# Designed miniproteins, single chains, continued (5), part 30

Each design is a single chain, and the fold is of that chain. pLDDT is the mean over its residues in the fold that is shown.

## One batch from the design tools (miniprotein)

Design m17080
Fold by ESMFold2-Fast:
Structure m17080 (fold): chain A 65 residues (1-65)
Amino acid sequence: SLEDIPEEVMELLREAQSAIEAGDLDKAKKLLAEARKKIAELKDEEVKAEAEKLLEQLEKVLEQT
């Protein structure tokens, strides 16, 4: 579940969302790239899959902006 995703990953995703909302697409791309690196380091495949779904959702929002 979302509660199992490490806080560091969730903070990066939240900051990326805020950057998208502010129109700072370069900052959003950097934050999403950092989140992707942290997600790749996760050992639990189920937690990793949940974090990847959130990342993909934000990447889709970025594409539409």
Scores: mean pLDDT 82

Design m17081
Fold by ESMFold2-Fast:
Structure m17081 (fold): chain A 58 residues (1-58)
Amino acid sequence: GPAREKAREALAKGDSAAATAYVGQALSGAETPRDGVAAAGENAEEASALGKELTAEA
């Protein structure tokens, strides 16, 4: 979805703050970057795993 693609772009640019927000949105379906950051914090293991997967794709 759009959040996953934006997370890949943020990771490719080295923008860790944007990457965290978009990874959280991709995991939770959150509609805002703020809610995405919260979701990434609550699902830290899953957010870390998805971030590593997307980094390998970038």
Scores: mean pLDDT 77

Design m17082
Fold by ESMFold2-Fast:
Structure m17082 (fold): chain A 79 residues (1-79)
Amino acid sequence: SIEELNQRAEELAQEAIDLAKQAEKSTPEEAKKLLKEAQEKLAEAQRLVDEVGLENAKGSVLLLISQAESLIKRLEAKL
């Protein structure tokens, strides 16, 4: 359902944010691994939003995806 896809995308986007924040506090080796995991979670969240369609995506989900993208992009720039 649209509701289940939105909920799963929200969970994945939040997991991506949490992993990215953990990467900032980690050793360089662990940070690279966590960043990769965050990127994979974000990609899956984006895939679910594409599946449900932008018009059916909840604002909270889109906000979390945007926050995850910004955090990941900043971490990539520091490497």
Scores: mean pLDDT 88

Design m17083
Fold by ESMFold2-Fast:
Structure m17083 (fold): chain A 80 residues (1-80)
Amino acid sequence: SVEEILEETKKRLEELLKKAKEAIKKGDYEKFEELFEEMKKVAAEGVKKIEEVDPSAVEALKELSKFYKEIINELEKELL
């Protein structure tokens, strides 16, 4: 279901955020770059899966987009 994909994608992104924050705190920028690329892939996969189930799921896609932006903002705070 769209709801299941959305929640699974959010959970995966949140776990990657925690790992990325730890990598930044340790100064492991190579690991951070790997995790950041993984976050991009997870978000893109989530969008694709939602669109494949229901191309009209505009609200779910907006929610995922908003959540992803919140995650990126949180990472930017760690880098500043």
Scores: mean pLDDT 85

Design m17084
Fold by ESMFold2-Fast:
Structure m17084 (fold): chain A 109 residues (1-109)
Amino acid sequence: GERAEEAAREAEEAARRGDAEAAAEAAEEAARAAREAGEELGAEAAERGAEAARAGLRGDLAAAIGGLLAALGALIELELNPELRSRAAEGAARAGAAAARAGLRALPE
């Protein structure tokens, strides 16, 4: 769980400074850590958040919104199913949400 939490912190810091690329990379690392821990839902949230960040950097609003909604859906699933919550799943979900927000802020104009 610690690696996913560290990646979440890195993603949140990158998002705070407006670095969508760094936020995406941190979310991808969080997804890897969550998958190694067997937390597929958390890994999915992080991966979809990273996709949203990269879509935002490309100016692809529809893909950025789609990735954000998918990450939020995974967060809701974790909220409804306490047995799926672990430090790795929660960390990965936080990283995904941070990356998706950074992507929306990176959209041109």
Scores: mean pLDDT 82

Design m17085
Fold by ESMFold2-Fast:
Structure m17085 (fold): chain A 62 residues (1-62)
Amino acid sequence: AAALLREAFVHLVLGDYEAALAAAREALAAGADPAEVLRLAELAEAQGEHDLAARLRALAAA
């Protein structure tokens, strides 16, 4: 879980949004805290990536 969250963060910073979303989804499936995915969504929104932020929030809410 933690390693997948780190992977999602790295991809987000690099602008590899599809890989970031995939890693976040796998992290949640592995039992990651949805609050950590919401933190990634906040970071995406701060970078102006509103669509990615919305998708990350949707994953965390599921």
Scores: mean pLDDT 81

Design m17086
Fold by ESMFold2-Fast:
Structure m17086 (fold): chain A 97 residues (1-97)
Amino acid sequence: SREEVFAQSEALFLGLGLGVALAEGDGERALELARRAAEIATPETRPDIAAGIAAMAAVAESAGKEREAAALRELAERVAAGGDIVEATREAVERLR
């Protein structure tokens, strides 16, 4: 439906924003975006959130940010697998300190 398409687009953009915040070391912004992603997370939107995060992992890897890329890849996999988005993001923030 149109509502599902908009939700999937929002999910992708939240995943991208979360990935950017983590790659930049902005833990507070990452947790804010993770909470928003968790609010719209369904089995249908989780792949889109994860795809956004994974896209930023690829960007980080291309920029030589191997630590950030690895943390983002693991976060994307956990989100896609149905993990707690806020808790997984908190763990990624702590890993990147």
Scores: mean pLDDT 87

Design m17087
Fold by ESMFold2-Fast:
Structure m17087 (fold): chain A 101 residues (1-101)
Amino acid sequence: SKLEEALKLLEKAVELLKQGKANEALEEGIKALELVLEEKPSLSLEIALGLARIVLGVNKLIKEEDVELARRSLERILEAVLEVEPDNERARELLEEVKKL
């Protein structure tokens, strides 16, 4: 399912963030949100996607890897995913992991 593909991309995003690869983590998180939105249209997901795209665009423009902004963006992404999939244990575990970073 697209949700399973999105969860794999979110797991990859968390691992990239742990490596300090903030922009790569944001790119994977954005791809995950696009997949979830195709099956589960949601205003919260659209807002999270728009904000993540702005953060990535700004980071690329100023040529920086703002790990804290990427962490907060990934937290927003996971919270938005949990609003549409509240019983998703993998998304909940990833959110707890991101909050500890």
Scores: mean pLDDT 87

Design m17088
Fold by ESMFold2-Fast:
Structure m17088 (fold): chain A 118 residues (1-118)
Amino acid sequence: MDRVVTVEERDGVKIVTTSPVTATAKADGDVAVGTGSVMTRGHKAEVEIRFESSEGPIEAPVTQSHSTAASGNIVSSGTAEAVLKAGQTATATVVARMPAEAEVVAARGAISIVSRPQ
C-alpha cells in the first residue's frame, strides 16, 4: 500500500495532500464518509475532502474542527459525505491548506461506509 503525503508551497500557502483512500458501498443508499486530519504547529489548517467515484467527482460540503493539544500541536479535521449505490466505489483525498510558515507534523485520511435506512 502506497503511503505518500505530498507537501507543496504555492503563493505563500502550504498545501498538504494525503494518499487516496477507497471504499465500496454494499447497498444502495450507503454513505461514504471521508475524514481528514492534519497536525500542525504555529497555524491551523483548512481541510478539504475531495471525493471521486466510479461515476465521477462528488462535490460535498466539509465540516471542519480544530483543537490544540498541550504540546502546542494543532489538529485540523474535516469530514465530507457522499451517497452511493450498491457496488459503487468512492475514493477520498485530503487536501489541507495553511500559511507557508506553518510546520506540518502529520496528515491522515480515512474513508468509512455507513448504512442509512430510508
Scores: mean pLDDT 78

Design m17089
Fold by ESMFold2-Fast:
Structure m17089 (fold): chain A 68 residues (1-68)
Amino acid sequence: SADDLLAQGVAAYKAGDYETAARYFEQAIAVDPNNARAYGLLSVAYYELGDLEKAGQYMRKAGELVEA
């Protein structure tokens, strides 16, 4: 499920493995494209990876889904 993928991504994030965390969050989005939390977490993972442009894009998408 998307929630299981988010849990795996959060575990990777806590371990400092931001690339693995981003992969799990992307998989969660593939399962549930309206999951605002997945986009927010993916944004934070990209921020840690230094990809500020992607971080901003995914944070905006998360905000749009919460407001819908």
Scores: mean pLDDT 86

Design m17090
Fold by ESMFold2-Fast:
Structure m17090 (fold): chain A 118 residues (1-118)
Amino acid sequence: MKELDVTVIEPADSKAEELDAGITVPPDTKVEKVRVHVKSATGKKVRVFISAPGDEIEVEVKADSPTKVEVYLANAKAKEVKRDGPAELEVKEITGEEMRSFKGKDLADVRAEMREAK
């Protein structure tokens, strides 16, 4: 089982009200779980766009501070959605075409790591 860990960090000098983050996983990588950790985005809206091969993906979101988080899964279905911390969470399933139409005006710092489940 492969998991995708995504960390989203607001740039220190950003005045943007909305932050966009995009992650594309290679087609040969099967992802079963995505964990999103949002750091330092208090009072902002964070949109995370994920294109990952998988029929059903478990989504877990953690925020260190009060943040509205929207997760967009391209070409995959959400199997289970979990929230930790003071975040408001919405998960949406979209097509690859819809994902390509979304362009971030203000980009968050994004770190993405693949790992195997223990």
Scores: mean pLDDT 70

Design m17091
Fold by ESMFold2-Fast:
Structure m17091 (fold): chain A 60 residues (1-60)
Amino acid sequence: MSEEELREAIEKGEQALKEHSDDLTVQLVALREIIEAYEKLGEPEKAEEYRKRLEELQQQ
């Protein structure tokens, strides 16, 4: 993916998290996409931040 495509994926994922705060399935998918996009952008610290959020949701 290009950097532009990765940024678009992150924006789409963040929007999904905001619009579907009550839908765990949507939030899990969105978090995973954001994590993958940040990893590909070379921002491992951001990827780890979202990975922790994913783990917290899975513990509910």
Scores: mean pLDDT 80

Design m17092
Fold by ESMFold2-Fast:
Structure m17092 (fold): chain A 93 residues (1-93)
Amino acid sequence: DPAARRAEAIARDAALMAALNALAAKDGERAVVLLNIGLIELGEEGRLDEALTLPVEELTAAFIEAGERRYKRARELAEKNGKVEEFERNLNG
């Protein structure tokens, strides 16, 4: 059942993200934000399933790198529209 398989994958992703967020909370707020944004970016790229097969260290790096790609793209769009201050405010508060 494709729907059941997808639901299982989503539940696994949620549990993994909770564990990575708990780990990243020891290293600072930026890492937690980048992990959450990275999950969305990897999902949109269709690379999330591949990333989930990695060891925790490589997986954490993949999420952070994906988060940095998404952040950079969003910031560049904000700069083009003269809204960098609003973007930084919304990201941090």
Scores: mean pLDDT 67

Design m17093
Fold by ESMFold2-Fast:
Structure m17093 (fold): chain A 68 residues (1-68)
Amino acid sequence: MKSREEIIDEIVAEALARYQAMVAAGVDPELARNQAAIWAKKRAEEAGLSDAEINEVLQRFDAAVRAA
């Protein structure tokens, strides 16, 4: 069974990978970030994460994008 932390880590990592792939393909960085964030939020909701945990996913994704 995946822990809460493992689910959050996987969603953030996949969202970052999606963002990086879109930017590498020539998508506008702002559009790529918004699309990856929408995907991450939807995936977190589907995984049954709470509103606080969904916010954690989005904050960690934003931090990862700024660090890249």
Scores: mean pLDDT 84

Design m17094
Fold by ESMFold2-Fast:
Structure m17094 (fold): chain A 68 residues (1-68)
Amino acid sequence: SLPSDEEMEAWALAIQAATGLAIARSKGNEEAVKLYREALDLLVANPGDPEAMERARKLIEEADKKLE
């Protein structure tokens, strides 16, 4: 069986956050590390919650800006 569209979106966000977290840690960017960790924690604690996914997306966007 294939994952749902919501599950695929959640997995994509989790991969994005985990990848960003690894990069942020390698660069010593503590602000970005905190934001990516918060995004991952939201996705793990609230599986299938669209509001949690939207909050995680915003955290990832802010963390990505901190890496620039």
Scores: mean pLDDT 83

Design m17095
Fold by ESMFold2-Fast:
Structure m17095 (fold): chain A 72 residues (1-72)
Amino acid sequence: MKMDEVSQRLVDALRRLAGESPDPELSRRLEDQARTIEALSKSPVTPENRDKRLDAMEQASGLLSEANARLG
């Protein structure tokens, strides 16, 4: 099962920043969020899973913003 395009772009962005981050704590948080989105994208499409995925994507956006602010 392939991830949808939006989720794939978020996972790719999170993993890129995790690899670029000199902070192991930030890198771990970025990787954990990428794995969460991947796991939800592989789950059956239900209203509950869709809401969880939207929440995870919102959290990913916030974390990407934080990482970009820290890395410049």
Scores: mean pLDDT 77

Design m17096
Fold by ESMFold2-Fast:
Structure m17096 (fold): chain A 75 residues (1-75)
Amino acid sequence: MKSTKKTPLLEALRLASQGKFEEAAKIVLNLDTEKMPLAGAAIVVLALYEQGKVSEPEKVAARTLLEQLGIKVPK
């Protein structure tokens, strides 16, 4: 949901577009871990992939979700 002030989610999306998924995930996890928007969930999955906790298909799904939302994910 949109807030009056600068949205932490926008900062997380900016970091994700730069390939900084762990930094982006920290912001997302501070918002709401149970009711994350699709972009937030995708960022967390990509951070978990960097930690070796998710498989390649899950990474591909997360990248696809971000791309569908208009967010460029680095290779």
Scores: mean pLDDT 70

Design m17097
Fold by ESMFold2-Fast:
Structure m17097 (fold): chain A 100 residues (1-100)
Amino acid sequence: SPIQQRQRAVQDIQRIRDRTFPQIQRAIDQGDQQSVRQLGGQMTGDMMSVVNSIQDYLSDDDYQRIRHLISQGNYYVVVQHDVDQSNGFIDQAIDVILQS
């Protein structure tokens, strides 16, 4: 069902976050800006791959909103070095997926 596909996408995004945020935090703590950028890019790519896989279950407006929120998550990691704010944007993206 569309609900089950969206719930699966949320679980996949949560797994990507759980895998990647500890690595990003370590890179931030070490001042390794190259690793922060690479990991942020990988997280964004992996999450957008999940979102693209459920695009038929999303409106165009919801898809663009999710894309924007994931991009904001990456910005807060790469530019602000704020994993907590990034996590907040990813939570907002998850909420949009579940409400679609």
Scores: mean pLDDT 91

Design m17098
Fold by ESMFold2-Fast:
Structure m17098 (fold): chain A 68 residues (1-68)
Amino acid sequence: SAAEEAARRRGGATIRGVAEAEAEKALQMSLELAAQVYRAGARAARDIGDEETAAELERRAEELSKQA
């Protein structure tokens, strides 16, 4: 339903925001820790069925790992 779709997107947006904030803190320690935070966020997004947010967070994790 449209309501379920909206709820899933809202959940994904919250997961993305938390992942961004925690990854920023991790970046002050190491790029690899920041990548792990984004990967954790991607798993959480998949658990709620938001594949778009999961793919976005995985892409960010890969970019950080490449620079580590």
Scores: mean pLDDT 84

Design m17099
Fold by ESMFold2-Fast:
Structure m17099 (fold): chain A 77 residues (1-77)
Amino acid sequence: NEKAEELDRLLRDAAERELSEEEFREFERRARELFEEVLRELLERGELTPEEAEQLRALFEGALERLRQKVRENQAR
């Protein structure tokens, strides 16, 4: 799954970098686009149930919120 690999690389890069607010906003936009494409592909192929898709969405939102908190903390220093 090439898009999932791209999303994983994007998330890893973001976790390694100290992102500005504008950089995080662009990252979030790209990550959400890739994530929805990955979910659509997996659901279309029957490799993912709707329940599993909901769980993955929750995990993804949690990861984004953690990164967003790091950005806010860097701004609040």
Scores: mean pLDDT 79

Design m17100
Fold by ESMFold2-Fast:
Structure m17100 (fold): chain A 77 residues (1-77)
Amino acid sequence: HMSREELDLEVEAALAIMEASIVKNAAKQGKATPEELKEVAERIEEVADRARSMGHEETAQILEEVAKELKELAEKL
């Protein structure tokens, strides 16, 4: 059993992780800017905050780690 809000969150989390993977790979190829990585990281942090507010602590932690990796990569570019 999952509420509509929980389903929407799971979809948002999955899309956020996919977007992070795409932009990280683009950055490794010199096709993404530090600004783009930071923008994606901030969006993922918003999804993580929503996940935590709904009691999805594990999902929130995964998203926070992904966002941190993108921010660290942006600082090194």
Scores: mean pLDDT 83

Design m17101
Fold by ESMFold2-Fast:
Structure m17101 (fold): chain A 74 residues (1-74)
Amino acid sequence: YKLTPTEEKVLKWAALNAGRAVSLAEIAEALGVSRSTVSRSLKRLEELGIIEVKRVGPGLYEITINSEAARKAR
């Protein structure tokens, strides 16, 4: 897989925060990007099968990494 620099940053952040309840705003603030940029990056990574995104509360998500698919991301 070919990822943009922003998608790579989102993936690395998600891996470090796997299993935590996180908001799009938290990720956006941590990476210095807009919430819409985070949303698009998460959607792309999920479409590629690299991550799974589960809604765990209003505006809260749990992100898990598909290790096998992530190893092919570059």
Scores: mean pLDDT 78

Design m17102
Fold by ESMFold2-Fast:
Structure m17102 (fold): chain A 57 residues (1-57)
Amino acid sequence: GAAERERLLEEAERLVVRGLATRDRELIDKGVALMKEAGEEERAAATRATAEAELAA
């Protein structure tokens, strides 16, 4: 349901933020996987692209 989707996306965002702060690609990958599980494929792809750009800087 919508509440489950929102919880998955909230957890995904926390993992991506932490992964970017610690430069941990596995945390970022886990966050992206949760976005895909929530059905947010475009958001997952955009988040991965942004994270790769940030980690390359």
Scores: mean pLDDT 83

Design m17103
Fold by ESMFold2-Fast:
Structure m17103 (fold): chain A 65 residues (1-65)
Amino acid sequence: GPLTAEAAELIRKAFEEASKLPDVEEGKRVIQEAADELVAKGLIDPETAQGIAGVLTRLLEERKA
């Protein structure tokens, strides 16, 4: 499938934590760190990780705007 349950849960937690941070730039860092962790664990490839990070970063910016 596009994501494993483990990868999906890690992404969900990262976005939830990023959404709680008052600074959008710190939230973007949390999202990028989660994407990098997924690649390091072999759960997703780097291209997929960058795609996910981009989508989540945009959603975070929309919520903080």
Scores: mean pLDDT 80

Design m17104
Fold by ESMFold2-Fast:
Structure m17104 (fold): chain A 55 residues (1-55)
Amino acid sequence: SAEEEIERGERLAARGAATGDVALAREGVQMMQRGGGLSPEEAERSLAEAEKAAR
């Protein structure tokens, strides 16, 4: 369901951000978008955190 996709996307985005896996974070963001939308701020924040962790 859409809610389950959002929840899975949130977990993937958080994991990507924590581990510096930008590709995983992006996948999570896209799942959240498919499930019911995602704010641009949340998307950018998640990706920025993953990129910082990768450095």
Scores: mean pLDDT 75

Design m17105
Fold by ESMFold2-Fast:
Structure m17105 (fold): chain A 65 residues (1-65)
Amino acid sequence: YRALVPDMEEVEKLSPLEQAILRLLGSKGSKTALSAAEIAAALGVSQSAVSRALRRLEALGLVER
């Protein structure tokens, strides 16, 4: 998964986990792709929680595979 450049106002509407994922992907550069497992390991959360958050972020157009 990689982050798309969001409007700052859209970021404010996200859950804390969704914001953390977006910040992590942004800190690695917009062209760097991370798997759900890599994001889960980096944030210290379950892969299930990350996969659910990524699905919502994809629906909002904020990340892509």
Scores: mean pLDDT 71

Design m17106
Fold by ESMFold2-Fast:
Structure m17106 (fold): chain A 80 residues (1-80)
Amino acid sequence: VLSREELEAFAEALAERMRGKSREEQARLAAEAYGELARRLGDEALAERAFALARDPNASLAEVQAVLREVGERIGAAID
């Protein structure tokens, strides 16, 4: 389980890791970070999909955004 404060700290840490990176690196870092977050929420299948996108150089931004949306929905359900 994650508190709102932990989610805010996670978002800030991710933003710092993405500073100065290319848009492609930012997408990969986001997919990897959201994969770890999904794993912490107990959704290992979603985590595996996110990690797979982080390792796939041919993954589209739409595919990355779709997984990020699913993780966001899981977070919302976990804190409500």
Scores: mean pLDDT 76

Design m17107
Fold by ESMFold2-Fast:
Structure m17107 (fold): chain A 55 residues (1-55)
Amino acid sequence: HMMERKERLSGYMIKVYLSDPEETEIALNSAIASKDPEVREMGLYSRKQIEEFLA
């Protein structure tokens, strides 16, 4: 299920962001700019989860 992938990716991306925030930001910006709607949604979801985690 797509939601299971989003949850696993989100948790992993938070850990990666804490280790290397600059590289993670570049990767997220690339995903959000993607022409693939699934990749864009995944990038936007991951960014939102990171922002909510840091709040």
Scores: mean pLDDT 72

Design m17108
Fold by ESMFold2-Fast:
Structure m17108 (fold): chain A 59 residues (1-59)
Amino acid sequence: GMSAEKEEILERAQRLGTRLAIQGRNEEAQAFVKEVEELVKQGKLEEARELIERLESTL
């Protein structure tokens, strides 16, 4: 359901944020996770996934 989809997106964002933090990109990690959380809060799940996929493709 929608709740499970939101959890999946947020977990994925947290994992990518952790990868950025390990690379010393802590400010970028915080900004990224906050952006995903805000999109999820607004119900913009597709935009949240696109943001995650874009960043994931660069790592």
Scores: mean pLDDT 84

Design m17109
Fold by ESMFold2-Fast:
Structure m17109 (fold): chain A 57 residues (1-57)
Amino acid sequence: SEVTILESKFVEGPTREEALRKAQELAERLRRENPGARVAVVEVDDTTAAVVAYRVE
């Protein structure tokens, strides 16, 4: 199966808590903007998270 990345963004904050808060807000926005896509939040480091909207075909 093929994975298609529709949108991928990094978010940063001064703390892990702030970075994850921003990531969750962005994830909810990406779910609304990309109907039918999957959205994942991945912790990259203590101050950075990745938010990825993707589909599996």
Scores: mean pLDDT 85

Design m17110
Fold by ESMFold2-Fast:
Parts: C-alpha cells; structure tokens; sequence
Structure m17110 (fold): chain A 69 residues (1-69)
C-alpha cells in the first residue's frame, strides 16, 4: 500500500512535469516494492525527460528483467 501510494504520487508528479520529484518518488516506490516493474519503467522515462539517457537505460533494463518473472 505505501509503495503503491508513492507510485501514484510519482505518476502525478510526472504528469505535472515535475520530473525530479517523480524520480525521487519512483525510487522510494521501488525500494519498498522492487517487483513493481512499472515503477522501474516510469523512473527510466522520468530520467529520459531529465536528459539522463544512460541512467534511464539501466532502469529500463531492470524493468524488463523484473517483468520476465
């Protein structure tokens, strides 16, 4: 529940173009629920918006790995 709340708050921040805030919220979400591959994917997308493609690729790869379970 806490992880899902952080994920939802991250989505709201992302929608409002608060990408740095979205990154922090998604990081907290994956810390509590590392199996939520959507949170890893959205963290990667927020990092792309912040022009950090190398970091974004790392999180996107992790999202794919988790989704395969």
Amino acid sequence: MEAEKLYEEGLKAFKERKYEEAVELFRKAIELDPENWEAWLLLARALEELNKPEEANEYAEKATEIARK
Scores: mean pLDDT 82

Design m17111
Fold by ESMFold2-Fast:
Structure m17111 (fold): chain A 100 residues (1-100)
Amino acid sequence: MIEKIAAQTSEEEREAMREAAEELGEEAIEALRAGDLRTAAVKLAALGVVGIAASIAGDEEALRTVAEQFARIAEVAAELGDEELAETARRLAERFRELA
């Protein structure tokens, strides 16, 4: 019984981390396109924290989702002419993909 409850909680936590990564990535892209660099920075930092948490938890699917979101952010930053942010996001995407 206890083992079954723990397994269910772990599955819910894994799904929550993946959903959080997708939401934070989308919100970061929206903030970047709106020119709201403060909100974008907060969402990028939160996405990085989700990636670290997923790495500690051994959640390969959440790590892949975080990497995919940073890759999307890198493309958007490049489109907007922010090459420094694009390079930073690209490196984070590579790092989280390697941890998956």
Scores: mean pLDDT 81

Design m17112
Fold by ESMFold2-Fast:
Structure m17112 (fold): chain A 83 residues (1-83)
Amino acid sequence: MTLTSEQVYVLYEAAKKAGVDPKKEELSEEEREALNKQVAESTETPEVKALLDPDGDGTVDDDELKAFIDQVKNEPEKLIVEA
């Protein structure tokens, strides 16, 4: 999945608020749970919820989370690119 710079930035900020570093190679189970909780509680940030939970089941799929982490690692400059 290819993320826009805005989507990457929004996810990065959400992960920071959950106490998770999205640039880590692998997130622990506790970190994934914290991120899932942040997404589930955040109805005010539909961009983050739709991106991390596109099937609407209330959880962040491991495949989607891994794609996000890989995108941040491979395209870190997108975090600072203007929309």
Scores: mean pLDDT 56

Design m17113
Fold by ESMFold2-Fast:
Structure m17113 (fold): chain A 97 residues (1-97)
Amino acid sequence: SSLKKALELIKEGDKAFQAGDYEKAIEYYEKAASLSPEDSALRVSALEAIGEAYEKLGKYEKALEYYKKALEIAKKLGDKDRVEILEEKIKELEKKL
């Protein structure tokens, strides 16, 4: 299923991220996001991970773009804890611009 493939891609992205290969991690996470249902927790996880990888690369405007995309979906899902985490990440990152 697309969901199983998305989960496998997130795991490969996580391995690349742990290895410091942030650009490769982004490629895996972008594929995972595209295979995830639009308004799903899995898509939020993938978009957050893309944001974190861009932040590691010092690409703060790109990181903000992806955190804001993740935040929009988290709000639709009513995930209050995730909304709080994403709002704090965005606030701290905006201080670097």
Scores: mean pLDDT 91

Design m17114
Fold by ESMFold2-Fast:
Structure m17114 (fold): chain A 71 residues (1-71)
Amino acid sequence: IDEQEVLKAMVEIAVAVAVLMVRREPTEETLEEAREFVEKMLEQAGKNGLSEEELERLREEAERRLEEAYA
């Protein structure tokens, strides 16, 4: 398994968890906590070698999914 694929999967799992948090408690406070959680996971993935291109793509996907879960 490619290291990049593992890091990407870890961030994708974190985004899925964050989306579930917002769907169960759709408040601005929960949305902000979910965004902070995802951003911390993206920072860790970047420090562990995930590419800038993948980080930006995952950040955009996370924001889209969190906005959809909140709406």
Scores: mean pLDDT 82

Design m17115
Fold by ESMFold2-Fast:
Structure m17115 (fold): chain A 61 residues (1-61)
Amino acid sequence: MEEERERVFATLQRAYALLKAGKWDEAEALVQRTIDELEDPELRELLRSGYRAIKAEVEGR
């Protein structure tokens, strides 16, 4: 049903863990790969905006 949307959230969770571990290059690569695999522009934007928010959070708001 919403399998691609669930993939977006799973990717954001993994990216968050990678960022907290200091693996920013791996987080960026994971997110970019997932964006390239998504065909829905709405889900691509959801992943981009979510990743931006997660980066801001990890940077110490």
Scores: mean pLDDT 80

Design m17116
Fold by ESMFold2-Fast:
Structure m17116 (fold): chain A 61 residues (1-61)
Amino acid sequence: LREAREKLLRAIADVLDAIGDLIEAEREKNEEALEEAKKKLEEAKKELERAAAELDALRAS
C-alpha cells in the first residue's frame, strides 16, 4: 500500500514536470524541446494510469 502510494505521487510529479517542460518549450518556440516534452508527457501519463490502477486494486482488496 505505501509503495503504491509513493509510486502514484511520483507519477503525478512526473506529469506536472512534463507539463512545465511543455509550457517552457512553447514559450521559447523550441520545436525539438516541444517534441521531447510531448513524448515525456505521454510516458508519464501511461505510468500514472498504471500506478492509479495498482493503488485502486490494493484499496479494493
Scores: mean pLDDT 80

